# Designed miniproteins, single chains, continued (2): the designs that were tried, part 28

Each design is a single chain, and the fold is of that chain. pLDDT is the mean over its residues in the fold that is shown.

## One batch from the design tools (miniprotein)

Design m4950
Fold by ESMFold2-Fast:
Structure m4950 (fold): chain A 81 residues (1-81)
Amino acid sequence: SLEEAVREIAEELKKNPNADLAELFSKVPGLTPEQAKALVEHLKKTKSFLPEDLQKVPGLTPEQAEALADALTRYLAGIEL
């Protein structure tokens, strides 16, 4: 699931803070490698997990943005990106 993939990303970042974020996010179900790259660039620029901000990421649907916002807030809060 998307939530499980985001949880796995959080665990990987705890072990390896220099991990390739775009590669990790490309493993999220429903994201293309291009969408994963755009998401990572957005997160680094805005540092926001709000659904309204994630909806601005090129290629993300509103449903993907809401699901990602929930999972990112739950598992990646407090982790530096």
Scores: mean pLDDT 80

Design m4951
Fold by ESMFold2-Fast:
Structure m4951 (fold): chain A 56 residues (1-56)
Amino acid sequence: SMNPREFAGEVTRETVGRYPGATEEDLEEAERLGKQNADGDPQAAVEIERMMARLR
């Protein structure tokens, strides 16, 4: 059973992975940021948004 933190990381990775320009490094960073966002880090949320903006 996946814990909420691991689930948040996976969901963020999958969301970023929908962008055609996303690299494996971007997916690893997205998973890490998703976990940090689940931990309540407001900077992680901002960095996720910036990453998605770059990949548009």
Scores: mean pLDDT 84

Design m4952
Fold by ESMFold2-Fast:
Formats: structure tokens, C-alpha cells, sequence
Structure m4952 (fold): chain A 81 residues (1-81)
């Protein structure tokens, strides 16, 4: 499932084992999850959507995916599938 794929990609990113292909796939799934155009590019629209997600979930509003933000994205992604 997409949720299982997303969970696996999050784990690889958190432990530093994600390949460039893994990172690109993660960005595409993240864009789809946040309702954005899926282009695989980390642009201003994706950054702004990440900040909105962080704000909604009480995280640091920095547009960066630290471990706490990645964990919350995984949790919410699984719930939406």
C-alpha cells in the first residue's frame, strides 16, 4: 500500500539510509498527500504546505522535516489511506 511505502521511506530518511530515488519518491507521495501538484520538486508551494502542516500539528513552523515532523506526517498519512 502507499501507506506502507510512505512509512518505509520515512524510516529510511530518519536513519539516513534513503537513496536519492527514495527521497524523490517521498517528495512525490508528500505532494500527493498534501493535495499539491506531483512534480517531485521541493519548491515554495511544498515548503508552504509543510509549514501549514507543522502549524496544524503544533510543530516548529520552519518548513523542514525533522524527526517529529516526519513522525506526524507518517501518522496522518496512514490515517488518510
Amino acid sequence: SKAEEFKKLVEKIKNGTATQEDQQRFVKLLEEFLGLKVDGVWDDELRDAVIEFEKKHGLEEDGLLDDKALDKLEEEYIKKE
Scores: mean pLDDT 84

Design m4953
Fold by ESMFold2-Fast:
Structure m4953 (fold): chain A 88 residues (1-88)
Amino acid sequence: MKLTEEMLYALLSGLIERIELAELEEVKQKLIDKIIELLRQAVEQKVPVSPKVKELLLKAYELVKKYGSEEQIKEFEKLLKELGVDLE
């Protein structure tokens, strides 16, 4: 399936909302895995990252740091760098 920047924004936004609304930590971790898979597809398809998408990715990163495992955090950081998002 062809992933556009608009699709990336919409799908990422929806997954972020689901993480914030989820009551179970295990469900939040599964949603983080879906975000990681989405970012892998974005890297593979060389989806352009606008400032708007970058802000949403940084919001997702805060949720991944709060609810994700050490391995999920590392994978997410790797994918952010591949997408050209610098982490301080």
Scores: mean pLDDT 84

Design m4954
Fold by ESMFold2-Fast:
Structure m4954 (fold): chain A 72 residues (1-72)
Amino acid sequence: AMEIEEKILELVRQAKAAYEAGDLEKAIELADEAIELYKKAVLEGIKPSQETVDAVAEASELKNKALKELAA
């Protein structure tokens, strides 16, 4: 549904904002929520838009970057 994609996009935007604010733990949490919601949507047979696919890829990259910064 379009609403689930909007929620995914909102979570990605919030994750990016948390990362920019230096809240790495919150950025990881929000990115994980976006990724999990995306996985559930795909498993339910939803064909996500390219915008949603790109946003989730961006969230995965942001999560990995934040995790590396926390491990340093």
Scores: mean pLDDT 85

Design m4955
Fold by ESMFold2-Fast:
Structure m4955 (fold): chain A 103 residues (1-103)
Amino acid sequence: NELEKRRDELVELVAEFTFDDEKAEEAAERIREMQIEAIDKLKEQNDLEGLQKQLEGLEAEIELYRRLLEEKGPLSEKRLEAGLKMAEELKKYVEEKIKELNK
């Protein structure tokens, strides 16, 4: 599944920027661009199932960030908050594209 492959790539990028302060901003920007491109392609193809899977992935990511922030573990709070904000913004973007397809 192409969407599962893209999510696996995203997970790897998230892991990289979590441990590399110098590349964190660049990794975050690449992650954002990759997600927006994937969402736009799914919308162009009228792939409602694909958009729903993207939404599911983003909801899981949001839940993970919220849990990690609550646990106050060794991960950077600032980075976790930035990741949460990005995931929430992308979720809203996907929801908007789904609504456009369900005119």
Scores: mean pLDDT 74

Design m4956
Fold by ESMFold2-Fast:
Structure m4956 (fold): chain A 91 residues (1-91)
Amino acid sequence: SEERKKKLVDELYEKLKNSTDPRFAFFKNLSKEEFIEYLKLTLRAMGITTSDPSKWTVEEEFKAYLIVKSSGLNYTRKEALDIVSYILSLE
């Protein structure tokens, strides 16, 4: 559901914002809206232009999964794809 996807993105933002890992220090200065915009631009720059995962190539799906895995957080592949599709669906 959209509510579940939104919750996953909200949780990702809070976990990264509260991380003690220096790699994520930049995100502490971002609002949630700025965080979402930053990720959206990054995903589009990687060639993922559609918010519909059913239209993704195997390469696009793998890139989406790797971006979420770079957070170091334990997300399933389905959760990672839900996070990416939600971010790309936002205006």
Scores: mean pLDDT 83

Design m4957
Fold by ESMFold2-Fast:
Structure m4957 (fold): chain A 69 residues (1-69)
Amino acid sequence: MDEETELEVEKAILIIRAAVGRNSALKAGDEETAKKYDELIDKIESMPVTRENIEKAKEELDKLDAEAA
């Protein structure tokens, strides 16, 4: 795959991961954490598809996942 296609796939995976985190938070009744996942999804969807942005988004998602646990 070309690098741009690979980054687009990684972006899609991050959105799926964040959506799973949001749904888990909603099931737990944690509306605040669910809102943070929604905000992250919106940010990922609107960001330019670059390696730097993908890595930054992964870091933010990992921090939010740790906070939710």
Scores: mean pLDDT 82

Design m4958
Fold by ESMFold2-Fast:
Structure m4958 (fold): chain A 70 residues (1-70)
Amino acid sequence: SDEEILKEIEIVLEDLKSKIPLIKTEELAQNAIDGLDEFLEKVKKTESKEVAEKIEKKIEEIKKEIEKQV
C-alpha cells in the first residue's frame, strides 16, 4: 500500500538525514544530492502521485540541509 511504501522510504530518508553531519566535502554533498535526484525520478515513474509528492517534499528538505552543511 502507499502508506507502507511511504513508511519504508521515510525510514531510509530519516536515516540519511541523521548522516548529514558526516558530509564534509562539496564532492560528498554533490554525490548525495545526485543520488536523491535519481531516487526521486524513479519514485515519480513507479509510485502514485501522492507518494511522489510527499517524497519530493522530504528530499527537497534533505537537499537544503546538505547544502547548508558545506
Scores: mean pLDDT 82

Design m4959
Fold by ESMFold2-Fast:
Structure m4959 (fold): chain A 82 residues (1-82)
Amino acid sequence: MESSLDLTEAGTFTLQAGETLTLKTGDKNWKLTVLAGGPVTVKNLATGEEKTLNQGESIILKPNSTYEVTSPSDAVLSYEPV
């Protein structure tokens, strides 16, 4: 199952096991944190760079970018502008 989210304000997202979430950052840097579950894989679709995040870990998402987020298990994500 595919979901898409344009990042405009801080929030949370519950990622289901096997779900693909597409995140579009717009003009800001965003801090993505795994609040629960994981491991979560975050991929920059333009560069192909990929990072795995465990519970409690964060990554900074670059502006004007599209990311793909996947997990083999249910996860809770938070996102906020930085």
Scores: mean pLDDT 85

Design m4960
Fold by ESMFold2-Fast:
Structure m4960 (fold): chain A 90 residues (1-90)
Amino acid sequence: SVKEKLKDLAEQLRGTAEYLRSLGIPEWEKVADKLLEAADLIEQGKLEEAAKKLRELAEWLKKNHPEPSWQQFADNLEGVADELERLAKE
């Protein structure tokens, strides 16, 4: 169901945020905070707003962190945003 997929996406974002906070690096704590904001928006049913925040974060990562692992993470965030926009149309 759409509700179950949204719960899974929010839970994935929260898990990623917890991992990034565990690294103890202030810059990644700010990234974690933005992931938590997106998860909260998903739980509120504000899917287009959540997608927008994830796309903005992905763009920031691509511009500021050229490392392949962070670029792949940015691509993954854009994929989540695409799925949220798809689910918003259902």
Scores: mean pLDDT 86

Design m4961
Fold by ESMFold2-Fast:
Structure m4961 (fold): chain A 97 residues (1-97)
Amino acid sequence: SALEEFIAEHKRLAEETAANPDDEEALWKALELQLRAAGELAGIPEEEVERVLERLRNADPEERERLLAEIEAELKARLDANKEEVIARWEKIKAEA
């Protein structure tokens, strides 16, 4: 469920970005926050997440769409590989929110 919730929220943010181009900076900031949270859940080092975010910001629209798809696939693979630990981290994050 945590992985499904993440994928659904990521898709929602992508749809909102497409629907509201004038609010691109605000939606981009929300995407950054979501990717940082997903990276923490997947056990990805903060430095690696920062490099990915920088690459996304510097990419053209077509390259950005491709990179986002690759990132989603990699995050899903990492989350699926360590599902029990991911669920525990997610419950902790919910409790701290």
Scores: mean pLDDT 67

Design m4962
Fold by ESMFold2-Fast:
Structure m4962 (fold): chain A 96 residues (1-96)
Amino acid sequence: LSEEARRETAALPAEVAAMKEAAQNYIDALKKGDREAARQYGLKLIGHILRIVGALYLAWLSGDEEGVAQARAALDEGIRLMKEVDKAEKEYNKKK
């Protein structure tokens, strides 16, 4: 296994935690009407998702089946959070 793939796989639990925090902060900012904070937390959420995608790719290239499974689970959580964020955005962006 490559060292890069191992490092990215080891970071997945922290990335998932940070992703969940960014998503919650985004939704909270939308509820408060703080559009600038919402934009910043939305960018952080996307950044964490992209890092998880990178971890999945590196695990796949290195033949790390466990790493692929872990990264895939993290990505599924990211997709779920993006759906919740999209729903909240549609609900709260229409109301000031």
Scores: mean pLDDT 80

Design m4963
Fold by ESMFold2-Fast:
Structure m4963 (fold): chain A 92 residues (1-92)
Amino acid sequence: EEEKRLEELAEKLRETFEEMAEELKERNKLDREGVMEVLAEKAGIPVEELYEILNSPPEEAKKKFIEVIRKAIGAEVSDEELLEAFRLLAAR
């Protein structure tokens, strides 16, 4: 039921992170700037917009950053589902 949906979401997150890790390796950008550039590209936003989000107040930055992750994986999921998928991915 709900567990299967969360497992599928966790697999999609893992695939997205693996793609980003390969891109970082190929670009030889293992620093924060490289991670930010690859994440922004995956989410389809300018890297400057991602920096603006991170410079927002903590509560606003968290919500907007979750939206960036959601765009990067290309899935319409709630914040709660995304957080649960992250926990499931970390537990594997």
Scores: mean pLDDT 73

Design m4964
Fold by ESMFold2-Fast:
Structure m4964 (fold): chain A 66 residues (1-66)
Amino acid sequence: GKVVVTVTGTKQAFSLSGEVAKPGETLVVDGEVVRVEERDGLRTIYLSNGEIIVLDPDSAEVRVEP
């Protein structure tokens, strides 16, 4: 599985491995979603392979693909 994050607003998204998606960019991370946490306006997505994605849900769209 893959998690696809498209940054539509002004705040970038990033992964624990160091990948960054800036405004207008797309971040694609391999893995299955295990947990999602929202705190202080940020969304943190935990993947089964130990990867983590952090984004602002008001500035990004998230899709899970096979």
Scores: mean pLDDT 85

Design m4965
Fold by ESMFold2-Fast:
Structure m4965 (fold): chain A 80 residues (1-80)
Amino acid sequence: TAALRALSLTEQLGVALGILSPVIREKYKDQLSDEELTDVIQYAAEVMVEALRAGASVEEAVAKGLEAADKKAAEILAKK
């Protein structure tokens, strides 16, 4: 965690997305289209960048991003 604080915002977001994207794609691969998966991940990225700008760790940003992704995925699935 201490080492990650030396990274730029862009590098921290890259690490967070590297953790989050495979989890979301695996979780929703049979329920969401590739376009819907991209929308969910982009929304999570926006939430994560805001958390990182506010001083959150990469781990905290990933936790917030996963929560945001699950909410966005639920909204898409509720409309099907």
Scores: mean pLDDT 82

Design m4966
Fold by ESMFold2-Fast:
Structure m4966 (fold): chain A 108 residues (1-108)
Amino acid sequence: MLEELKKIIEELIKILQELADYLRSQGTPEARAVAETLEQAIATLKRFIEDESVESLRDLRLTLENLKALADYLIEHSTDPRVQELARKAKELADKAIELIDKYLESL
């Protein structure tokens, strides 16, 4: 379970990094602010990969819920098809990660 979760988080980090890099390339203050938010989330996800504790799992779950909300915002408000595509992929991976976290926490 933890190994499967780690793999999903690694895939999510890759998608979020691609989205953040793309948004930074747009050069607008709004896109930069979203990219900075994504980079903070990536830092939290990387911290979980280094520290696979139950406490880190709960913090990870909250970060994933916040990422889903941000992804929904980008899907609804962005007119850029690439932003919408990457946000949808991030949301799908976050949903899968939350499901695995919930199953693991219920097994304790």
Scores: mean pLDDT 84

Design m4967
Fold by ESMFold2-Fast:
Structure m4967 (fold): chain A 73 residues (1-73)
Amino acid sequence: SEVEALAEAAREAIEKAREYTEKGDLHKATLLLSAAGVLVAAISFLGGDEEAERLRREVEEAAKELEEAEKKA
């Protein structure tokens, strides 16, 4: 389904954002988390609210990791 495809894209964006955070590329990490947020909103719009809720929590966790990395930069 379209919801499943968007959810997969969001998971990939979150994973890449975490990789860039670990590497210190905070700009790319920020862009990927922003993209994941847009995908989560699209999933919710299409009726995938349970999927969107789960992915929103993943984005929030990745954003906390990014904030901690920014404090060390």
Scores: mean pLDDT 86

Design m4968
Fold by ESMFold2-Fast:
Structure m4968 (fold): chain A 88 residues (1-88)
Amino acid sequence: MKKTKEILEKGEQLIELVEEADAELGKKARERIEKSSEESKPSVIGGEALRIASEMAKLAGKLKGTELAKKYEEARKKALEVVDFILK
């Protein structure tokens, strides 16, 4: 299904951005997606995107005014785009 493939591709892009901002958080999210069944991956990606959006917003707020905060905000924006795509 085309939408499933696009969710997997957007999820990978999101995880790459998270790994650039926070390697440990990105690694844990990747492991949860990889451990899920193929049928469950889109749902797990949606759940991880919601979690990432919340955590990145919190981290960006704590480090406001830094280049790292910009990376967290980019990851947050991508996470919200993934959630929006899944819900539509």
Scores: mean pLDDT 82

Design m4969
Fold by ESMFold2-Fast:
Structure m4969 (fold): chain A 64 residues (1-64)
Amino acid sequence: DNDELVRRQQEQSEQEIKKTFKEAIEKLGKDAPTEKIADILAEKLGLPRDSALKLAKKLKKEYE
């Protein structure tokens, strides 16, 4: 149960991250700077700026 709970929490977090990223792209446009996307991710998900920047860069490449 613990492993399944952790896995489900990770899947839910990944869905929330992708949803927030998609909303950021919809608001800013797909050509938006990674820094602006990272700012939205940091605010919406409560992430440190450095973590948000790495995440935004990764998601932007995957989306693009």
Scores: mean pLDDT 75

Design m4970
Fold by ESMFold2-Fast:
Parts: C-alpha cells; sequence; structure tokens
Structure m4970 (fold): chain A 64 residues (1-64)
C-alpha cells in the first residue's frame, strides 16, 4: 500500500542516518544507534514488514 511504501521510505532514511552514526560517532553514540536499529527491526516485523525487518536485522549483525 501507499502507507507501507511511505513507512518503508522513512525506515530506510533512518537506517542511513544510523549507519552514519555507527561509522562516525563516539562509542556511546554507536551503542545507542545499534539499540535504535534493534528497536526499528522489531517494530518493522510487528508491522508485517518482514523483508525490511530482515534487512535491518542483517545490517545490525554487520555492526557487531
Amino acid sequence: SADDRALEAQLRNALELLRKVVETGSPEEREEAIRNLDAMARWARSQGLDDLAAELEKERREME
């Protein structure tokens, strides 16, 4: 749906910002960004956005 596409776009934009924080931030900022990514992945899965949730979960694993 259009709402799902808008939501996916917002989550992808948030992912890009979190990636930047993980790459350029302090250790504390990095840990917070990783926790936020975990929360986003869980929420996306709860909304039935399973493909996006899997992508977020993969990105999270690559940060550890």
Scores: mean pLDDT 82

Design m4971
Fold by ESMFold2-Fast:
Structure m4971 (fold): chain A 85 residues (1-85)
Amino acid sequence: SPFEELARLGMEAYERSLKQPPPPQSVVNEAISQAYDAVENSKSYEELVENLTRLVRQLIEQGLDYAAVQALYQAFFYFLQKRSS
């Protein structure tokens, strides 16, 4: 499923990030901002998963595994907060 693919990408990025120095906080903050935009601009859970998968893949391709993990974590945290009544 698209969600399982996103979860796999996130876990692989997490494992790589443990052995890498973290990027500058400005880079992490930019990735988180893009993740929040993905949450705001997604009309459905399916669209959110697709948009986050694209973002995570772009960050991984740039060697920004830690930023990808932080973006993914913050996106789902923000999404859950918006759904909590």
Scores: mean pLDDT 86

Design m4972
Fold by ESMFold2-Fast:
Structure m4972 (fold): chain A 93 residues (1-93)
Amino acid sequence: MIEELLERFRETGRVSLEDLRALLEEIASLSKHPDKARVQASIEGILILVQDRHPDGYVSGEDLIAVLRAVAKAFPDVKEVVEEVIKRIEELL
C-alpha cells in the first residue's frame, strides 16, 4: 500500500524494490488500458531495469520519482494518480 511505502521512506530515506513493486502493481490495477498483459509486461520491464541499476535492493526518492514519471508518460490513464504519488514523495524530500 502507498501509505506504508511513504511511511518507510520517511523513516529510512529510501524505497525498497519490494515496496516499488507493490506500488507499481497497485497503479497497474487502476489502469483502464484494454491490454492488461501489456501494462503488466511494462511494469515488469521497469522493475528489471531498476533492479539492475540498484543491486542493493533500494532506490532513492529522486529515482522513484523518475520511474513514476516514466509510468505516467507510458500510461496517461493513470497520470493523475501517479502525479499525486509524486507530489507526496516530493513533500518528503
Scores: mean pLDDT 78

Design m4973
Fold by ESMFold2-Fast:
Structure m4973 (fold): chain A 58 residues (1-58)
Amino acid sequence: DEKIEKIKSLKELDPIYREQLIRAIEKKDQEALEKAKALALSSETNPEVKEELERITK
């Protein structure tokens, strides 16, 4: 899954949020994915990481 591989390559993202995003994608759970994405974006301080995360999870 290309999205999972891209999220795994976001080494600057907190590993807890990265794992939650991967789990949501694996389960094809759109609600869990949106929740994990919102939490990751609210806690991340690096704007480049935020932009990349939004691109991956479109």
Scores: mean pLDDT 79

Design m4974
Fold by ESMFold2-Fast:
Structure m4974 (fold): chain A 68 residues (1-68)
Amino acid sequence: SGEEGARGAAEAGRRYTEELVRLGAEDAKQQAENAAVRAVIAALEGRLDAESATREAERQTRKVLEEA
């Protein structure tokens, strides 16, 4: 469901945001938050299923971390 996708994406975004705060990386934190929000919106709009939304949020946040 869209709620499950939104929940998964929000949880992935939260974990990654906590790591970025620990590293003091404010710009990367904002990029990760924006990626998580986009995944949540896509899930709620029905464009991504729950599993795909969670995977997409994890992929985007991991990419930002690897580039930071």
Scores: mean pLDDT 70

Design m4975
Fold by ESMFold2-Fast:
Structure m4975 (fold): chain A 70 residues (1-70)
Amino acid sequence: EVEKILKEMEELLKEAEENKDNRAVLIELSIRMGKLMMELQRLGASDEDIERAREIMKKMQEVIKESLKK
């Protein structure tokens, strides 16, 4: 379950990288990413898994930031 969610988070990050010119898609993917993070917390994921998820979210934030650069 935890591994499945981490895989889904990686897929969302890849989708964001492919759609970084579409602000609406990036916002939608960001919301979905947040829901997956909450699901990891609900499942009692390990500190290692939470840290991995945080790194994925950080990369997502960087993609969004770059998309807003003009």
Scores: mean pLDDT 80

Design m4976
Fold by ESMFold2-Fast:
Formats: sequence, structure tokens, C-alpha cells
Structure m4976 (fold): chain A 69 residues (1-69)
Amino acid sequence: VSSVAVDEKRGLTYRGDAEKKTVHVYDRDTGELVAEIDLGQAPVSVGVLPDGRIKVVLENGEVKVLPAP
């Protein structure tokens, strides 16, 4: 399962990758991969908090809050 979130303030798109157990960070304007964030578990939901932190819900029900990239 993949989830997508957009940080319009920073011009970034976040995509959860269940097979790689990562969040992929893309530049919204170019579509280029900027970063990969290892989670150790498959993401089922990705969201952006108002301060730019990333909220990820994992397949096991764990919630991770990651710093802004």
C-alpha cells in the first residue's frame, strides 16, 4: 500500500513505498527524487504537519513523526 502527501509550503511530495519500507521525497516542480527516508516497516499513511514534520502510519499500527527534510 502506498500513500501520498504534499507539502505545498516546501514544494515537496512524499510517497510511501511499502515494498522498500521507505518514504520517498520528491521535488514537486521537477518530480525528481530528493531523499529516501528508511522506516523499517511498510507505510500505510503519510501526512504533513503544519510545522513541516512528517507523520507516517505503519502497517503494524505504529506512528512515526519525522523531522522536516
Scores: mean pLDDT 78

Design m4977
Fold by ESMFold2-Fast:
Structure m4977 (fold): chain A 67 residues (1-67)
Amino acid sequence: PPKLAEEAIEKFAKEQGVPVEDLRDFFKERGYNDKETLKAIAMSGIQDPEEGKEKRKEVDKLVEELK
């Protein structure tokens, strides 16, 4: 996997206080690839800011469930 996606997952998991493995499993269960994971965590490559905002809100809510 790309180093950037892996580093983003580790950093986000540490900031949110959730296990990295649980976060990886969460994205895998939703069928996220590296690009989609980066969009959800770092809003990378999103042309539409409204899509990014909606995606982040969904991820934030689900991260609270992982705590």
Scores: mean pLDDT 66

Design m4978
Fold by ESMFold2-Fast:
Parts: C-alpha cells; sequence; structure tokens
Structure m4978 (fold): chain A 61 residues (1-61)
C-alpha cells in the first residue's frame, strides 16, 4: 500500500540520516511530506524513492 511504502521510506531516511547532508535530508523529508499530502500513487512513491537513493549515492561519491 502507499502508506506502507511511505513508512518504508521514512525508515530508510532515518537509517541513512548520518550519511546525508542537511540539504539532502530536508529535500528528502519534503518529498515524503508531499507524497503524503497528495496521497501519491505507488508509481509516484517509487520515483520518490529513486530520487532519495540518488541523493545518497551523490553524497557517497
Amino acid sequence: SSEDKIAEMEAWLAEHEADLSAAALAYARHLIQQARDYKASVETLEAVRAVMEALLAAERA
């Protein structure tokens, strides 16, 4: 479900909080909040997850 996916993304963000810059954390939190507010589809949540993973990859480069 979309709510389960949002919960998974929140857990992922908490797990990687130390690996992300303050700006990347703020942006990821904003994306999760927007997804929640707009009741995003599973497809949209998968796109949001990909953006969050790309932010983490950029921080690790």
Scores: mean pLDDT 81

Design m4979
Fold by ESMFold2-Fast:
Structure m4979 (fold): chain A 100 residues (1-100)
Amino acid sequence: SSREVIEEARAELRELFAWLKSVADEAAQERLDEMEAIFERQAEEAIRNDASLEEILGVVLAALHEVNRFSRETGNAEGVARATELAARFRRRHAALEAA
């Protein structure tokens, strides 16, 4: 269900952001807090508006794209790898749910 996908995404991104902040300097932590706040607002709006699976995937992939970009800019190769893998997992999950 759309709600299960967004709640799974919120949990996964919360864990990713927590890890990124744990290895980041203070300035990077502030930027990560802003990125997480934007994602959480978009996730709440998607839930409130009964967003489609495609719309939810769009929100999740946009957040992961920003994490990937930020990780590349800060030289965090593991952050790039984790964001890339998570994006691939959500694309596969969406494809499986659309096929069901």
Scores: mean pLDDT 84

Design m4980
Fold by ESMFold2-Fast:
Structure m4980 (fold): chain A 96 residues (1-96)
Amino acid sequence: MEEEKRKLELLDKIAEAAKLPEEEKEKYREELLKKVTAGELELAIASGEAAKRLAAGADEREEMRELLEKAKEVGMEPELIEKMEEVLEKGEEPPE
């Protein structure tokens, strides 16, 4: 409901994922709160979480599908969503 509070919570999660020191977190809070929507921050967090799971051996296609669904939910540009779908389709293309 309160977008500013959501953005701050999301920024903290992103900073933790990137292992940023407190001083850098504060700078990112100021910049990203002005430039980025809550939806974009939610997608960035989902991307960071996916990266951690991929480093632990998770399936890349499954993580990309989850990010694509998140991008749709937060209203990201359709062109970006289509590009993500194309990447997933290319991975499933049968050799001929």
Scores: mean pLDDT 66

Design m4981
Fold by ESMFold2-Fast:
Structure m4981 (fold): chain A 88 residues (1-88)
Amino acid sequence: MVEVARTILEEGERRLELLLNNTLTNEDVKEMLERILEAAKKAGLKVEIEESYTSKGILTYTIKIYSENNELLVEIYGETEKKLIEAA
């Protein structure tokens, strides 16, 4: 279960990396988040995503993936211009 959640997150991040030589836009990150939501829904997992913008317009997000029994499997934090940080 954790492995599935991690794979979903890594596939999202990997796709953004394929846009090499460009600053990641808020739109790119939102597309990644939408894909993570779709993949998690397909896998029967629950996802909570918190989004906010800094005063400079940089999108920040926290993704929490839960099992069907509401156990937290993975929590990550990210910003448009920064690497994803896995916390759980």
Scores: mean pLDDT 63

Design m4982
Fold by ESMFold2-Fast:
Structure m4982 (fold): chain A 85 residues (1-85)
Amino acid sequence: SPELQQALSQARFYYLQALDAIRLGDKKKALEYFLEYLRYLRRALSLMSPEEQKELEELARRDIRLFARLTGQDEEELLRKYEEL
């Protein structure tokens, strides 16, 4: 659907912005962009079949753990914020 493609496109955009912010040492902007990534990813998940959701949910959790390690953010807090989206 157009809505799914838009959500995935926005998720990818913010993911890349978050990575660039990490590279530049701007941890605050990295977190802001990463939370936008998770918001659009959650939106995309709501538009997917259960089979497609499972794979993307696993990738989301891996990305949250990786982001926490790279930025020193609390993994459990990021997971909670993701679940509340």
Scores: mean pLDDT 86

Design m4983
Fold by ESMFold2-Fast:
Structure m4983 (fold): chain A 84 residues (1-84)
Amino acid sequence: MEEKEKKAKELTEKEIKKLEEKHGWEPEEEEKEHIYKIWLEKLEKGLEVDAELSEENGTFSLKGKFVAKFDGKELVFEDELTES
């Protein structure tokens, strides 16, 4: 589904920018694809997901709490997840 793919790309891009700004690290193309796949799968579930940045053997994985709904619902990024 094109809409889901679009949301996954937007979320991936936002996470990459956050990593670069916070840690001064720029992920490689392979890492970006890995992040994209993670978000794509989470969007498919449309559920709250734990989010946490981790790295191993030059391979990077991203996970954290966020709310995403597909099927006519908007995606809530990390910034809005901590709505107190």
Scores: mean pLDDT 54

Design m4984
Fold by ESMFold2-Fast:
Order: sequence, then structure tokens, then C-alpha cells
Structure m4984 (fold): chain A 64 residues (1-64)
Amino acid sequence: SKEAEIAALKQKVLDKEAQLKQLVEQNAPVEEITEAAQQLNQAVAELTKATGKSAEEVWDELVA
């Protein structure tokens, strides 16, 4: 269902955000941090496209 697809995309965004935070906190190489940030941006873009919401609206819902 579309709801299941959106739920999976939300989880993907949360997983990528957690990965990026962990890399930054561990002072990982800039290349790894950059790749993680790019993956997070791609996941957010996929979620915004699937929901028809802005990136700001998507983030507000994830932190609610």
C-alpha cells in the first residue's frame, strides 16, 4: 500500500539521519560524512516526492 511505502521511506530517512549523526559525533572522515549527508538528502527527496509535502513539512512530522 502507499501507506506502507511512505512508512518505509520515513524509516529510511530516520536511519540515514542517525547514521550521519553517529559519523559526525565520532569525527569520521569528511568523505564518509559527505556520503552520509548525500544519502540523507536523497532519502528526504524520495519521501517529499512520495508524500507531496515540502522537506520542512516532512521533517516536522518526523520529529513530532
Scores: mean pLDDT 82

